# Designed miniproteins, single chains, continued (4), part 80

Each design is a single chain, and the fold is of that chain. pLDDT is the mean over its residues in the fold that is shown.

## One batch from the design tools (miniprotein)

Design m14769
Fold by ESMFold2-Fast:
Structure m14769 (fold): chain A 79 residues (1-79)
Amino acid sequence: MSLEEAREQLERLERALEEVERLAAQGKISPSDAAAMKARITREVAALAEEAGLEVSAEALQDPRAAIRELRRRVEEAE
C-alpha cells in the first residue's frame, strides 16, 4: 500500500468516526452500537497500519481517535 492510499483511507476512517459520534450524540444509534462501530474502526486502523508497514501502539489501539492520530503521524514521518 502507498502512503497516499494510507492517507486517503485514514481520512475515510476519521469521517466514519465523526459520523458515529454524531449519530450517538443525536440518539439515533445505541451506545452499544456506537461502541461496536468504534471497535471496527480501530480494527481497520490496525489493518491499515500493518498493510502500510507502519506500527501503532497497543495503547493507541484502545481508542479510535488515538489510533487514527498515531497512524497519521507515522505516515507523515515515513514521507
Scores: mean pLDDT 83

Design m14770
Fold by ESMFold2-Fast:
Structure m14770 (fold): chain A 61 residues (1-61)
Amino acid sequence: MKEEEVNRSMDAASEAALKLIQAGKEEEARDVVRTAIEMIKQGASPEEVEKAIEEKLREAE
């Protein structure tokens, strides 16, 4: 993954984690960030990472 793509994916994960923390869901916020990092390490696309983040946010609510 290119550096710009990694930064984009991490920004999306950080934004989602902040929303979850504000909702009182710190464990879910931690899981979202962890999932994004693991997907990036495995070569997932930014679009795949964003989709996983959206699914995690939906499940957490």
Scores: mean pLDDT 79

Design m14771
Fold by ESMFold2-Fast:
Structure m14771 (fold): chain A 68 residues (1-68)
Amino acid sequence: TKKAYEAGVKKGKEAAEKGDRDALLAMVEHAAKSKSPEAQAAAKGLVEGAREAGDFELAEEGEKILEE
């Protein structure tokens, strides 16, 4: 779980820094649909990565997908 989260943070930060908003949101949606603890940790990591990159709007959109 922790490893999946850390990998998610790295991917989310990279995607946000590149401006790949659609790709990041698609990854969050895919992971959220899985419902596994590892997939949920990865999705939470993706959201956190966007926040660390300073894209708070993207992070908020990702959080909404996870809450859905």
Scores: mean pLDDT 79

Design m14772
Fold by ESMFold2-Fast:
Structure m14772 (fold): chain A 62 residues (1-62)
Amino acid sequence: SEIQQQLSEAIRHLELMSQHQIQRQTLLADGGSQEDIQRHQEEADRHLQLAREHLERARRLL
């Protein structure tokens, strides 16, 4: 169903957001570059926004 597709996409983006946040935290702990830390933060923020959009689309279909 369309609702299931939107929810699956939201979950996928939340998983990617979580992975980028974990990578960011590892870089912060291990003294990684500021560029890499910033890139992972930006990717996490992007995936969170996409997850929110898919959740809102699912909500509108209910």
Scores: mean pLDDT 90

Design m14773
Fold by ESMFold2-Fast:
Structure m14773 (fold): chain A 100 residues (1-100)
Amino acid sequence: SLKEVNEKIKQVLELIIQIEDAIEKKDFKLAEELLKQLKNEVVELLSTLDEEKAKKFEEKAEEVLNKFKEASYDERKELVEKFIEDVNKEAQEVLDHYYS
């Protein structure tokens, strides 16, 4: 439903803000947990639109999470910034689909 899509997009945006805050505070343990939540919310959102796109996003997100675990502080920050860019792009495409 359109209402459910709106609620999911709001949750995604709130998670992005929380992740950015966690990174500023160098709380990478919290950032990792929030990134996992963000992945799940975006995958679920994309699944309502395009199952293939959802699967591709999930694969990319899992790769980012795996790299994050072994990354240095600077690498973690860069990985998260790129991942947030991908999430914002996917969220915008969902908005464009439902709201033109």
Scores: mean pLDDT 83

Design m14774
Fold by ESMFold2-Fast:
Structure m14774 (fold): chain A 80 residues (1-80)
Amino acid sequence: MDIDTIINLIKNNNEDAAVNILKKIDLTTEPFGKLLKLFVIAATKKKTKILQIFNNQDLYYPLFNLAKLFYPTEKFLKLS
């Protein structure tokens, strides 16, 4: 499955379709650069359901820290 397809769904405000696809993916096996790109767009667009999927796979905090480092001008939604 193509992470860029999921990013396009988020850009088109189709979060539910993106979530349904992401629930079937082991994100730990995906290329790091694609995960960071997906994380950044989900966090900037405040897509809480997508961010929760990253959190459920223990990827939220490391990707959040890297997103803040590489995209310091972006405002990211932080999960508690």
Scores: mean pLDDT 77

Design m14775
Fold by ESMFold2-Fast:
Structure m14775 (fold): chain A 92 residues (1-92)
Amino acid sequence: SAEAHQLLLRAIGLILRAIGLIFEAELLLKTASPEQVPLLEEAIRLAREARRYAREALRYLDQGDLERARELIRRAEELLDRADKLIAEAKK
């Protein structure tokens, strides 16, 4: 039960992080230079994919499949870390 609770909170946190990154990147796109646009569009794509994996992880947690939930959470984290780096690069 402790592991399931930790994975649940992690998945919810990743969904919120993805929403935040999408919002930030969409705001930056309104004033973006041509060089920034592809970085921000890729960041939005990665964050949307991460949100999808985190939501799928919640479904597997509800079914008691902790192993599959862990894999999806890990994938979502990797995608959000990549999205975060692209947004940081766009801000340079």
Scores: mean pLDDT 91

Design m14776
Fold by ESMFold2-Fast:
Structure m14776 (fold): chain A 67 residues (1-67)
Amino acid sequence: KVEELIEELEKKEHISSDEFTALLQALMQAGVSIDEAFKKIRDASEQNGATKETVIDAAKELLEEVK
């Protein structure tokens, strides 16, 4: 279901704090640690700016890491 959430968020212009929290919870359920999720998203945002695309790309990379 994390893939469904990512697909839904990609259709939005902006990710709210509630949506971001839901994404983090979904990633943790998929086996990603909360520390790894925060680090990856923070590092990507510092390099590319805190955009929807940056957050979604980081989430996809985190999901691939637990496969």
Scores: mean pLDDT 74

Design m14777
Fold by ESMFold2-Fast:
Structure m14777 (fold): chain A 88 residues (1-88)
Amino acid sequence: SEAMRAGLAAARAAAAPYEGSTDPEDLARAGREAILAGVRTLIELGRPDLAIEFARKVEENALSSDAPESVRQAAIDAAREAIELARR
C-alpha cells in the first residue's frame, strides 16, 4: 500500500535525529515520535484503519522485544495513544 509506505517513511524521518544513539531515553523518544508520525500520516491520508494496524503491530513487536523495559513500555504507551488518535 502506498499509504502504508508513506506512513513508514514519516516514521523513519521522525526517528532519524536519534540514529546511532544507545541512550534508552533517546530510543524511547525516537520510538514515540516515529509511531505518532506514522499514525498521523495515515490518518491524514484517510486511512485510520491502516493507522490502527500500524500501531498494533508496533505494540506486538514491543511486547516480544529484548529492548530495555523503559523503551518497550514507551513504545507500548505510544502505540496505545496512536490507536486512540486513529479512533477519534
Scores: mean pLDDT 84

Design m14778
Fold by ESMFold2-Fast:
Structure m14778 (fold): chain A 87 residues (1-87)
Amino acid sequence: MKDLILEVMELRGVPREEAERLLARLTITGYREAEKSEITGPDGEVKKVYDLLELHGEPGRGDGDAVAATDESLKEILEEIKKEKEK
């Protein structure tokens, strides 16, 4: 969890408490479905979603911010916390 919190803090520029809240909401809203799904961006291209930090949880719910390298890193960390919770 700490790694994911740090990434959220860096990506959004928020304090740790805020990052924890965002991560809790992502878990509740079912970010897992969105991160494994293809989503159509504002440009009309279908891609894997990495930026679920703002409770998107639903493909096409919001445009959000697209930061390629940071979003990929955050997505990897999101998957890692899920694995750690199960192991």
Scores: mean pLDDT 49

Design m14779
Fold by ESMFold2-Fast:
Structure m14779 (fold): chain A 77 residues (1-77)
Amino acid sequence: SAAVRAKAEAFWRRYMNGIAGGRSIYGQEPSRERQTPAEFGARFSEEEILELIRLLAETFGLPLSDEELRAMARYIA
């Protein structure tokens, strides 16, 4: 859905900002405080987090199983 896509883009922006520590044309915001996993979980359901992690893993070509993706979603939620 458009809402999940928007949340995925926001998560991607925050994730990239955390890794790179710099600015990017994709909306890294170094001046903004990093959201904790607990705060992230409060904004998303476990199912939404699972979809976001799956998209992220596919984007990076990470060889993660469905079981590993579900475990990560439970950890973040």
Scores: mean pLDDT 61

Design m14780
Fold by ESMFold2-Fast:
Structure m14780 (fold): chain A 62 residues (1-62)
Amino acid sequence: MEQAVSDAVRAYELALFETGDIKVALDRAADVARSKGADDLADKIAAAKNSKEFADIVDEAL
């Protein structure tokens, strides 16, 4: 779980830096979490609408 959270955060930050698109960053973070078997985390990230909701999800998962 902790590794999936760390990997999702890294994917989010990298995608946001490269694209400036929060939706793309959230989608990539959710895909990374899902690939690590963290389906519940991925579903929560996919439902997030902005960076604040993503931060809240990460804080709850840590």
Scores: mean pLDDT 81

Design m14781
Fold by ESMFold2-Fast:
Structure m14781 (fold): chain A 110 residues (1-110)
Amino acid sequence: MEEIKKVMLEVIEFIRSDEESGYLVRSVPDLSKFPNYNDIIDEPVDLDSIEERILSGEITSLEEFRELLLKMKENYEKLYPKDSGRLKSVTELVEKALELLEEKEKELKS
């Protein structure tokens, strides 16, 4: 349990520390720039909300954590055009985070 929590927080820090794209996923976007956000996005997921749910003990498994990271990526795919540099940067960052998570999970099972 403690080791799983540490792994999740390390992945959160990896995403947050990304100088190019970490800020894009940290919080829900400015709703004044996305007036249809609530009509397009069924479940808002941002990095800060995921971290709060880890710290509160609501997220207790790496599987749940992975699903939330994927949901965060899917939400960005709905908001941005497919040719958007921002979408590409967010997609690549989440994919790298998922690779890091898989590596850390293998280390926990070894």
Scores: mean pLDDT 76

Design m14782
Fold by ESMFold2-Fast:
Structure m14782 (fold): chain A 67 residues (1-67)
Amino acid sequence: SKEVIEGLRAGVRAAKESEAYKEIVGIIADTLITANPEFREEAEEAVESEDAAERAEEVVRRFEAKE
C-alpha cells in the first residue's frame, strides 16, 4: 500500500505537467483498483469524467486519508 501511494503521488505530479493527463489517470485508476477494490467505482467514474484530472486527485487524496 505504501509503495502504491508513493507511486500515485509521483504520477499525479507528472500528470499535472503533462498534456497526456488522461492516460496517466487511467494508470492511477488501475493501480487504485488493484490496491483497494472498494475504490473501483470512484476510479472508473474519475476516468470517464470530463473532469478526470481533478477527480483523480480527489480519489488519490481520499486513498491517502484512509490509509
Scores: mean pLDDT 61

Design m14783
Fold by ESMFold2-Fast:
Parts: C-alpha cells; sequence; structure tokens
Structure m14783 (fold): chain A 90 residues (1-90)
C-alpha cells in the first residue's frame, strides 16, 4: 500500500524541486495541459508532472479540480496545491 505524503511533505518536495518517485501517465499530463490551455493558464512541464501526481497518486482528484484550483490562485502552483490539500481533507 502506497503511503500518501502529508501536505507539508509534498509542499517541501515541490519547494526543493526534487523529482518525485511517482510516474503519472502521459494521458493525465495531456489532459492537464489541455485544460490549463483552455483556462488560459501557463504551465511548465514540471508543474504538469506535479499536478498529474496529485490527480493519480497523491489526492486522487480530477483534472478539472486541480486546474480549477490553479485558476482560482492565478496560476500560483504552491497556493493551488495548498488549496487542493484542504479540499481533500473533506
Amino acid sequence: MFKKPSEEEYIEMFVRRQPSPLEPSEETKAEIREAAEKAGIPVTDQEVDWLAEMVEYILKLSVEEVVDALKRNDGNLLAAVEELFEIAKK
């Protein structure tokens, strides 16, 4: 059973810019890129990787939920990640 990292652990990994040991699917990455483009939000390959991990492994949220959080936070990935952890606590 994979142990999901805590909010604090995940934010620390992102801030340190360490590569995650998780490998999200190319399909999820493509959906995130397309949804972000439709929302008018620029995303880097690294940000797409982190968001795809949140969808598939960390929070198991939908692509729509992660892109909406990014949009609400004006493309600030760190703030969006913090909001997504709050949503996942419900």
Scores: mean pLDDT 70

Design m14784
Fold by ESMFold2-Fast:
Structure m14784 (fold): chain A 87 residues (1-87)
Amino acid sequence: GPSVPAVSLDNVSATKLTVHARSGATPATLRVYDVETGELLAEAQVPANSTLSLELTGLKPGKYRAVATSETPDGVVTAEAEAELPE
């Protein structure tokens, strides 16, 4: 079947996250949010058949969400990942 987008979050320190996004056969839009505030921290376009890694630093304790959205031949698909930074 057609490839779908994927996203993951790695906690690399108490104030730092690495976001990994992969597109499938179609481009994906990556957005990263502070879950508590709803603040958009980062936005990037991932070209088709590509991977993107993005490092976020100086982050506060709390929950973060990465969302990758793509239009595929089978419709719109969304991949999500969440990570929590310690106090």
Scores: mean pLDDT 81

Design m14785
Fold by ESMFold2-Fast:
Structure m14785 (fold): chain A 103 residues (1-103)
Amino acid sequence: EIDEKLKKIEKEFEEAKKKGDENGIAVSALKALDLIEQDPDNEKARKLLLEAARELAKIGSEETKTFVIMGLAATVANGEDERVKRLARDAIDLVNGKEAKLA
């Protein structure tokens, strides 16, 4: 189930990237976040969220970035898993074009 959902999200994300569809990238990021909340150890979903956040930093409008940040901020405020909350904070920083260090 989770693997099928993830595969669909990965496909939707790659198609959105190809088209420069910032809204599609944003939706893929939030779908990945939902999946991570259900399965916090899902490394592929975690990777997809961070990749989507980086893409939004490059091509996202202020409105689209705000939409994703609001979803991530809700996870930070209301989430039960500290790992998921930390990932959401890291994703917010990436959407804003802030990376603490390279590599």
Scores: mean pLDDT 82

Design m14786
Fold by ESMFold2-Fast:
Structure m14786 (fold): chain A 86 residues (1-86)
Amino acid sequence: DEEAREELERVREEKLRELEELIERAKQYPGAAASSRQILEEAERGIEEAEKTMSPEEAKEYAERVLESAKEAIEGLIESAEQRAA
């Protein structure tokens, strides 16, 4: 269904923009930006695989979960880097 695919793309686009903003913040800390980029790439790979193996609805739920996990991981990296810099 084109409708379900468009919804998945919108959710993905919104969350990816949020993650890119977090990576920009991570640039303040040595190594944090590179690690954050790897987390984002792994999330994108997982979503691509889900789109191939799951229904569009399941792929959307998986994408939302994976992108939220990536956000938490990147935020944790930034917080850890901030604590080490202090």
Scores: mean pLDDT 79

Design m14787
Fold by ESMFold2-Fast:
Structure m14787 (fold): chain A 91 residues (1-91)
Amino acid sequence: SSRSAEASRYLVEAARAIQAGDVARAKEYIAKALELARGDRRLLRSVVAQLVRILQDAAPEVKAALAPFLVELLSRIDPELAADVARQLAA
């Protein structure tokens, strides 16, 4: 779908920002991807699974900044999924 294609584009931009250590840009694209996936449970779970993989491979300082941000945003959309993500991203 067009939403899935746009979500994939935001995830690519988030991954690039994470690799560059650009926390502000990463937060922007993470927020855009989650907002696009709001109301679509299947797309939301796909987006979140990809963000978790990207963050697990991120530099420790970047992961420390972005993991709480992702969990906080997700807690307002799907609290159970937020709890699962918090467990997966715990060191």
Scores: mean pLDDT 88

Design m14788
Fold by ESMFold2-Fast:
Structure m14788 (fold): chain A 105 residues (1-105)
Amino acid sequence: SPVLERARAVASGVIGILREIRARVEDPEVRELLERAIELGRRAVASEDPRELLELFRELLELLRRILELLKEKKADPEVIELAETAIELTEWAIRELEAALAAA
């Protein structure tokens, strides 16, 4: 499915962003949430079920929002905050695409 392939590509892109954030932050609480988000992203890349992929992206979105809140509280570099916001936007886009594809099936 082209939608499934694009959603997996988004998951790979989000993992790349999360790894870049992890390289720029030393806070152990933020790093722990980043590791959990990266693992959800890896599961999303491996998923062959669009419904499973949608649920993984929804879980990822919740973690990304928590990460963004903590980065803001801890006054992280604005570039790091922008990376987290980009990861959220990509994840929200993938959720909308998967929801539309599942509704059309």
Scores: mean pLDDT 91

Design m14789
Fold by ESMFold2-Fast:
Structure m14789 (fold): chain A 89 residues (1-89)
Amino acid sequence: AEAERARAEAELVAAGLPPEVARLLAEAAVAYERGDAEALLEYAERLARLVGEDDPRALLARAAAYHLAGDEERAKELVARARAARAAA
């Protein structure tokens, strides 16, 4: 719900994330809980524009969207890319 998004956003901002990144991460989390693959993919693409296409957060949000959509192969590929990006950091 919107209250869950607002709480998640506030917690991420309190943790030091930029407000725009915090908002998109909170909206992505709510979309995932609702099973809304289309909305989650849209938020993931917007997140990628702010933090970078190969940022693990953006890759994992896209992977979650494809998993919800039933595209397991694409989800698996994106999870592998996110794991590689975290290992390189």
Scores: mean pLDDT 78

Design m14790
Fold by ESMFold2-Fast:
Structure m14790 (fold): chain A 66 residues (1-66)
Amino acid sequence: MEERKKRLIEELAEALRLLRESTDPVTQMAAQLLIVGIEYEARLMGFSDEEIEKLRKEAEKLAEQR
């Protein structure tokens, strides 16, 4: 469970960083599709909407690290 959660957070953080840092529209669209795919994968794994939102918040924190 925790390892899957960590992986989802890391994958989501990478996609969020790509979206945040890219100025290329094609790359931004690819990043958005990655985010959608990761969230869909989480739903298939049995995560609730509330749990997915928490994963996203953790990923946002990780993506914003300096």
Scores: mean pLDDT 80

Design m14791
Fold by ESMFold2-Fast:
Order: C-alpha cells, then sequence, then structure tokens
Structure m14791 (fold): chain A 62 residues (1-62)
C-alpha cells in the first residue's frame, strides 16, 4: 500500500542519516527512500525533499 511505501521511505531516510560516516552506503539508502516515496505518491512531501537534499550532500562526499 502507499502507506507501507511511505513508512519504508521514512525508515530508509533515517538509516541514510545514521550512515553519515559511510557516504556510499548513505547514497544507496537515500535512493531507495526516494523510490519508496515515489511509490507512495509523496514526491512533494517534506520527507521526499529532505531525502533529495541529503542524497546530494552524500554524493559530494564520494
Amino acid sequence: SAEEHFARGKSLLELGKAAKNNPAQAVVLYQQALKEFELAGQENSADYLEAKQELEKAKQQL
């Protein structure tokens, strides 16, 4: 369901933030979070925008 996808996206976003010392792992987690938010129809949510911003920051550290 969309609700389950949104919950998974939030969990993946939190895991990405927790992986702050491993930018390669953080990138993978943020990309997975974005896909889950897209499946939830939440592309304009604050969580989606945060995941996009954090992804760009992590990519700068690669």
Scores: mean pLDDT 88

Design m14792
Fold by ESMFold2-Fast:
Structure m14792 (fold): chain A 69 residues (1-69)
Amino acid sequence: AEELARKAAEAVRAGDAETALRLLLELDQRAPFLARIALHELELMVRDPSAPEVARRAAREVLEAYRAR
């Protein structure tokens, strides 16, 4: 489960919102608590001015898609 969280974070940093969302949805099914932590980290990343713009944009897209489900 932690491996899924790590891969989701890597996808966000790479700007791959689609892969990150898929991994987060899988993580939510297997380990909901870890998915909650990952979502919180994405919310922090969106507000972090030191994070790369590509990563912040991907994090925002993932959060919007996840909440729209």
Scores: mean pLDDT 81

Design m14793
Fold by ESMFold2-Fast:
Structure m14793 (fold): chain A 100 residues (1-100)
Amino acid sequence: MEEKARELAERMTSPDPEVVRQAVAELSKLLNDPTVDKIALLEIVGPAVLRAAHDPNLDVEIAGTLGLINIAITLKDHKDDPRAQEIRKRLAELAAELNA
């Protein structure tokens, strides 16, 4: 799973909106798979999705924003998980840096 998460994170940094859209679609499938460690996945992929959601290319930003919605739903479903709480904190800190 770590190799898959790293692959998705790298694809999220693509300047091609279609590559980012395909990566977000794959992330969404993994987040709906009951056999996947979703928290471990989001520890690696979360920051990359957030950066895509702040991309100056509107099509990349839209794809990243859709990914963030799926992440937010997953983190809400795991609200009592300390690792999910730490991911939420790290994403909030990164969002503050990207908006500075």
Scores: mean pLDDT 84

Design m14794
Fold by ESMFold2-Fast:
Structure m14794 (fold): chain A 86 residues (1-86)
Amino acid sequence: GMRLDQGRWGDVTEEAYDRIIETAKAELDALRQRHPELAERFEQAVKDNNRKEALLILTEIRIEDFPQVSDEAREAILAWVRERLE
């Protein structure tokens, strides 16, 4: 069955979320050095399947703090997070 939150996000949004989380995990050691509290909160939010909190934590760090993220991925992350803050 389709849950309300999944219906709002859509399949494309689900794929983008997975990509965002994989990117954040790849840079997790760098994030932990710069923002250890945010890194731990991010891991906990992912474990709790709290998508909104995980994405909000990523906005408290700057996307430019992920040096291996492509410009396309940065724009997708920012666009999706802004939609969820409405």
Scores: mean pLDDT 59

Design m14795
Fold by ESMFold2-Fast:
Structure m14795 (fold): chain A 68 residues (1-68)
Amino acid sequence: SREERIAELERRAAEVVAALEAAGRLDEAQKVRDHAEMAIWFIEHGSEEEAELAWDSMLRLIERVLAE
């Protein structure tokens, strides 16, 4: 469901943000927060296809940030 996707995205974003903040990577932490807010918006208000794209985009951002 949309509610389950939002809850999982919030949880993953919070975990990544906490790890980045602990590492002193505050700019990356803020980017994750901002992208999570946008992804949640598309999941809540977009089509099923838009929700899937937003989720995929968020996962790619997390992978990219953690690789830096």
Scores: mean pLDDT 80

Design m14796
Fold by ESMFold2-Fast:
Structure m14796 (fold): chain A 67 residues (1-67)
Amino acid sequence: SKEELLEEFERLAEEYKSKSKDPELIKQIDTGVELLRLVLPHLSLEEARRVVEELKRAFEELLKEDL
């Protein structure tokens, strides 16, 4: 369900935040989660899955640049 996707993404976001020492990156991750919560009711399950995959990729790229 979309609620389960959100919960999975929230857990992953917490893991990403725990690996970052950059307060700006942590704020960006929190903003991404909040935006996902706002748009999720308007997306299909397939669209929600794609958005989550894109956000995961974006966060991973940001973390790699800080390493």
Scores: mean pLDDT 77

Design m14797
Fold by ESMFold2-Fast:
Structure m14797 (fold): chain A 78 residues (1-78)
Amino acid sequence: SLKDQALRLLEEALRAIDAGDFEEAKRLASQALMYAVAAGVLSPREAAALGLEITKALQAGDAEEARRLIEEVRRKIE
């Protein structure tokens, strides 16, 4: 399902953060948010707000905040 694909992409984004690959983490998180919206489990407004905060955290090199935000997305979807 699209929801399962979103959850898988969030898991991959967390792995990318652990590896220090912040560009890959941003790409994966963005795709996950798109799939969550398509699945109807996250609103476009929520996805836009979370996507912006994740991008800001990753651009700042704040792995802890980026992980927290991605885990927040996972909880909203689950």
Scores: mean pLDDT 89

Design m14798
Fold by ESMFold2-Fast:
Structure m14798 (fold): chain A 98 residues (1-98)
Amino acid sequence: MDLKDFIDALKAGKSLEEIDPEVRKEVEETIREVLAAAEPLAERLRASPDPRAAARELFAEVVALLKEKGMTALIEAMLEQYRVTNPESAAVLEEAIA
């Protein structure tokens, strides 16, 4: 099983508990690695006089990093999830992708 299978399961509306624990662990480890690489960018957000503009820049850098790692499907999954759970964050992410 791979990241694509995990994303396909999420798009089908399956809960995390229904997904194979090994696949979940691999996705969690990948997310932790990406977040660790994004930490310096998050620190820059705190120093910004415009938090929304800084958030767009942070999302743009994260999107670029995920594309470099070949994880474009994860960007799509994040956007779909944010549209349901946090539409405001989805709008900022859409601006960063464009």
Scores: mean pLDDT 64

Design m14799
Fold by ESMFold2-Fast:
Structure m14799 (fold): chain A 75 residues (1-75)
Amino acid sequence: SMSAAEKEAIAYVKKAIEALKAGDVKAALRYAQQALSLTTNPEARGQILAAIYALEEGDVKTALEYLEKAIELLS
């Protein structure tokens, strides 16, 4: 069974992806940071952290790929 924190982490990753599709990089960064704080899976943490770094560099496409991979790992 999935923990409450893991379910909340997935919800924040999904919100980050939706924000990026809407062009809101600031909101996406906040949601990705919240997802990272709730994620204990090391591989998923790595993908979320890589997405945050990509967003800080302005690479939205690469950030989306990392966030989508994080959902696959957490689901």
Scores: mean pLDDT 88

Design m14800
Fold by ESMFold2-Fast:
Structure m14800 (fold): chain A 88 residues (1-88)
Amino acid sequence: EKEKEWLKKVEEAMKKAGLSESQIETGKLFVETSLEIAKKVGEEVRRVLEEKKLTVFQVVGLLLSHEWGEIEVPEEIIEAGRKLMEVS
Protein backbone atom coordinates (compact mmCIF):
# COMPACT_ATOMS: atom_id res chain seq x y z
CA GLU A 1 0.00 0.00 0.00
CA LYS A 2 1.21 3.52 -0.78
CA GLU A 3 0.62 4.66 2.81
CA LYS A 4 2.63 1.79 4.30
CA GLU A 5 5.50 2.48 1.90
CA TRP A 6 5.47 6.17 2.87
CA LEU A 7 5.49 5.24 6.58
CA LYS A 8 8.51 2.97 6.02
CA LYS A 9 10.38 5.84 4.34
CA VAL A 10 9.52 8.13 7.28
CA GLU A 11 10.78 5.55 9.79
CA GLU A 12 14.06 5.05 7.90
CA ALA A 13 14.62 8.80 7.57
CA MET A 14 13.94 9.36 11.27
CA LYS A 15 16.30 6.52 12.26
CA LYS A 16 19.04 8.01 10.06
CA ALA A 17 18.40 11.41 11.67
CA GLY A 18 19.03 9.82 15.09
CA LEU A 19 15.57 10.44 16.52
CA SER A 20 14.44 8.64 19.70
CA GLU A 21 11.74 5.95 19.72
CA SER A 22 9.17 8.43 21.08
CA GLN A 23 10.08 10.96 18.37
CA ILE A 24 9.71 8.27 15.70
CA GLU A 25 6.26 7.35 17.06
CA THR A 26 5.26 11.03 16.98
CA GLY A 27 6.53 11.30 13.41
CA LYS A 28 4.53 8.24 12.36
CA LEU A 29 1.38 9.70 13.92
CA PHE A 30 2.08 12.96 12.08
CA VAL A 31 2.43 11.15 8.74
CA GLU A 32 -0.77 9.17 9.40
CA THR A 33 -2.58 12.46 10.11
CA SER A 34 -1.08 13.89 6.90
CA LEU A 35 -2.43 10.96 4.89
CA GLU A 36 -5.92 11.30 6.40
CA ILE A 37 -5.98 15.03 5.56
CA ALA A 38 -4.69 14.23 2.05
CA LYS A 39 -7.55 11.75 1.56
CA LYS A 40 -10.09 14.47 2.40
CA VAL A 41 -8.51 17.15 0.19
CA GLY A 42 -6.69 14.80 -2.18
CA GLU A 43 -5.46 16.36 -5.37
CA GLU A 44 -5.45 19.92 -3.99
CA VAL A 45 -2.95 19.00 -1.26
CA ARG A 46 -0.71 17.28 -3.82
CA ARG A 47 -0.88 20.32 -6.09
CA VAL A 48 0.04 22.71 -3.26
CA LEU A 49 2.98 20.51 -2.25
CA GLU A 50 4.31 20.50 -5.81
CA GLU A 51 3.70 24.19 -6.61
CA LYS A 52 5.20 25.59 -3.40
CA LYS A 53 7.82 22.84 -3.05
CA LEU A 54 6.78 22.25 0.56
CA THR A 55 7.31 19.05 2.48
CA VAL A 56 4.25 17.09 3.61
CA PHE A 57 5.20 17.85 7.23
CA GLN A 58 5.15 21.61 6.57
CA VAL A 59 1.71 21.46 4.92
CA VAL A 60 0.29 19.27 7.69
CA GLY A 61 1.75 21.62 10.30
CA LEU A 62 -0.14 24.49 8.68
CA LEU A 63 -3.36 22.45 8.58
CA LEU A 64 -3.00 21.24 12.18
CA SER A 65 -2.55 24.84 13.40
CA HIS A 66 -6.22 25.48 12.54
CA GLU A 67 -7.88 22.55 14.37
CA TRP A 68 -5.22 21.20 16.73
CA GLY A 69 -3.26 24.20 17.98
CA GLU A 70 -1.95 22.06 20.85
CA ILE A 71 -0.18 19.78 18.34
CA GLU A 72 3.04 21.43 17.22
CA VAL A 73 5.43 19.98 14.65
CA PRO A 74 8.85 19.47 16.25
CA GLU A 75 11.77 20.80 14.18
CA GLU A 76 13.22 17.27 14.17
CA ILE A 77 10.14 15.99 12.31
CA ILE A 78 10.45 18.76 9.71
CA GLU A 79 14.15 17.92 9.23
CA ALA A 80 13.28 14.22 8.86
CA GLY A 81 10.79 15.22 6.16
CA ARG A 82 13.49 17.16 4.31
CA LYS A 83 15.78 14.10 4.32
CA LEU A 84 12.92 11.96 2.99
CA MET A 85 12.41 14.37 0.08
CA GLU A 86 16.15 14.26 -0.69
CA VAL A 87 16.11 10.44 -0.86
CA SER A 88 12.98 10.37 -2.99
Scores: mean pLDDT 57

Design m14801
Fold by ESMFold2-Fast:
Structure m14801 (fold): chain A 81 residues (1-81)
Amino acid sequence: SALVEELIARLDAAANLAEREALLEEAEEAILSGELSLEEGEELLAHARELQAAGRLTTRQVMIPDIAIGFRLIEEAVAKL
């Protein structure tokens, strides 16, 4: 979607770790609210992992979208019980 593409572009353009963390927190809110789908969240997480491999994100920062996706998966699993 346009939103996930915009967030990825903003992550790439961000000058430092603090700016990237703020963008990941914005992405977390969008994942948890359902504004980003689980597929779009996974796309963002894959890009965050590429930035981590490049030394541009910490492991802790990558956990922000990863935990949000995990929470959404748990909610969907519980709803099926």
Scores: mean pLDDT 87

Design m14802
Fold by ESMFold2-Fast:
Structure m14802 (fold): chain A 73 residues (1-73)
Amino acid sequence: SDKLIKKSKELFDESDRKSGQGDYGTAFKLTSEGYKLLSESYKKKGDFKKSKEYMEKSKHAEEVSKEVERSLS
């Protein structure tokens, strides 16, 4: 559980770095992966409400990443 939270923080830090470089497509993809790990962490703790909220945030970030990449193509 704690390893998932730590990994999600690493992904958010990398996302911030990519955003600072103007790579928004990769930034949102990393943010999506980070939220997915948080969702899994909360599910393991039995917090299904937070798990669902983070899964929805993950899906939203994934769709934003796809729209950014589509707009550049």
Scores: mean pLDDT 85

Design m14803
Fold by ESMFold2-Fast:
Structure m14803 (fold): chain A 77 residues (1-77)
Amino acid sequence: SEMGELLSTLSDTARTVVSIAMSLFGLEETTAFVKAALAAGKSEKEIVKELGEKVLENPNASEEEKEMMKALIKSVE
């Protein structure tokens, strides 16, 4: 799958962030975001931060997912 191929090119940290985002925003929206960011030359750090911030703003994200996401964002700063 397109998302599977994208995930295979990313670090474990970025892959985890994308997987959490995909569960909240859906496959199509998350794939489009990651593709656009990579095409724009954004780093994995920028993708993790931007996508992670979207997860933290989502009311459907669990407390565990938000805590994990804060740690992932901090790990790439």
Scores: mean pLDDT 83

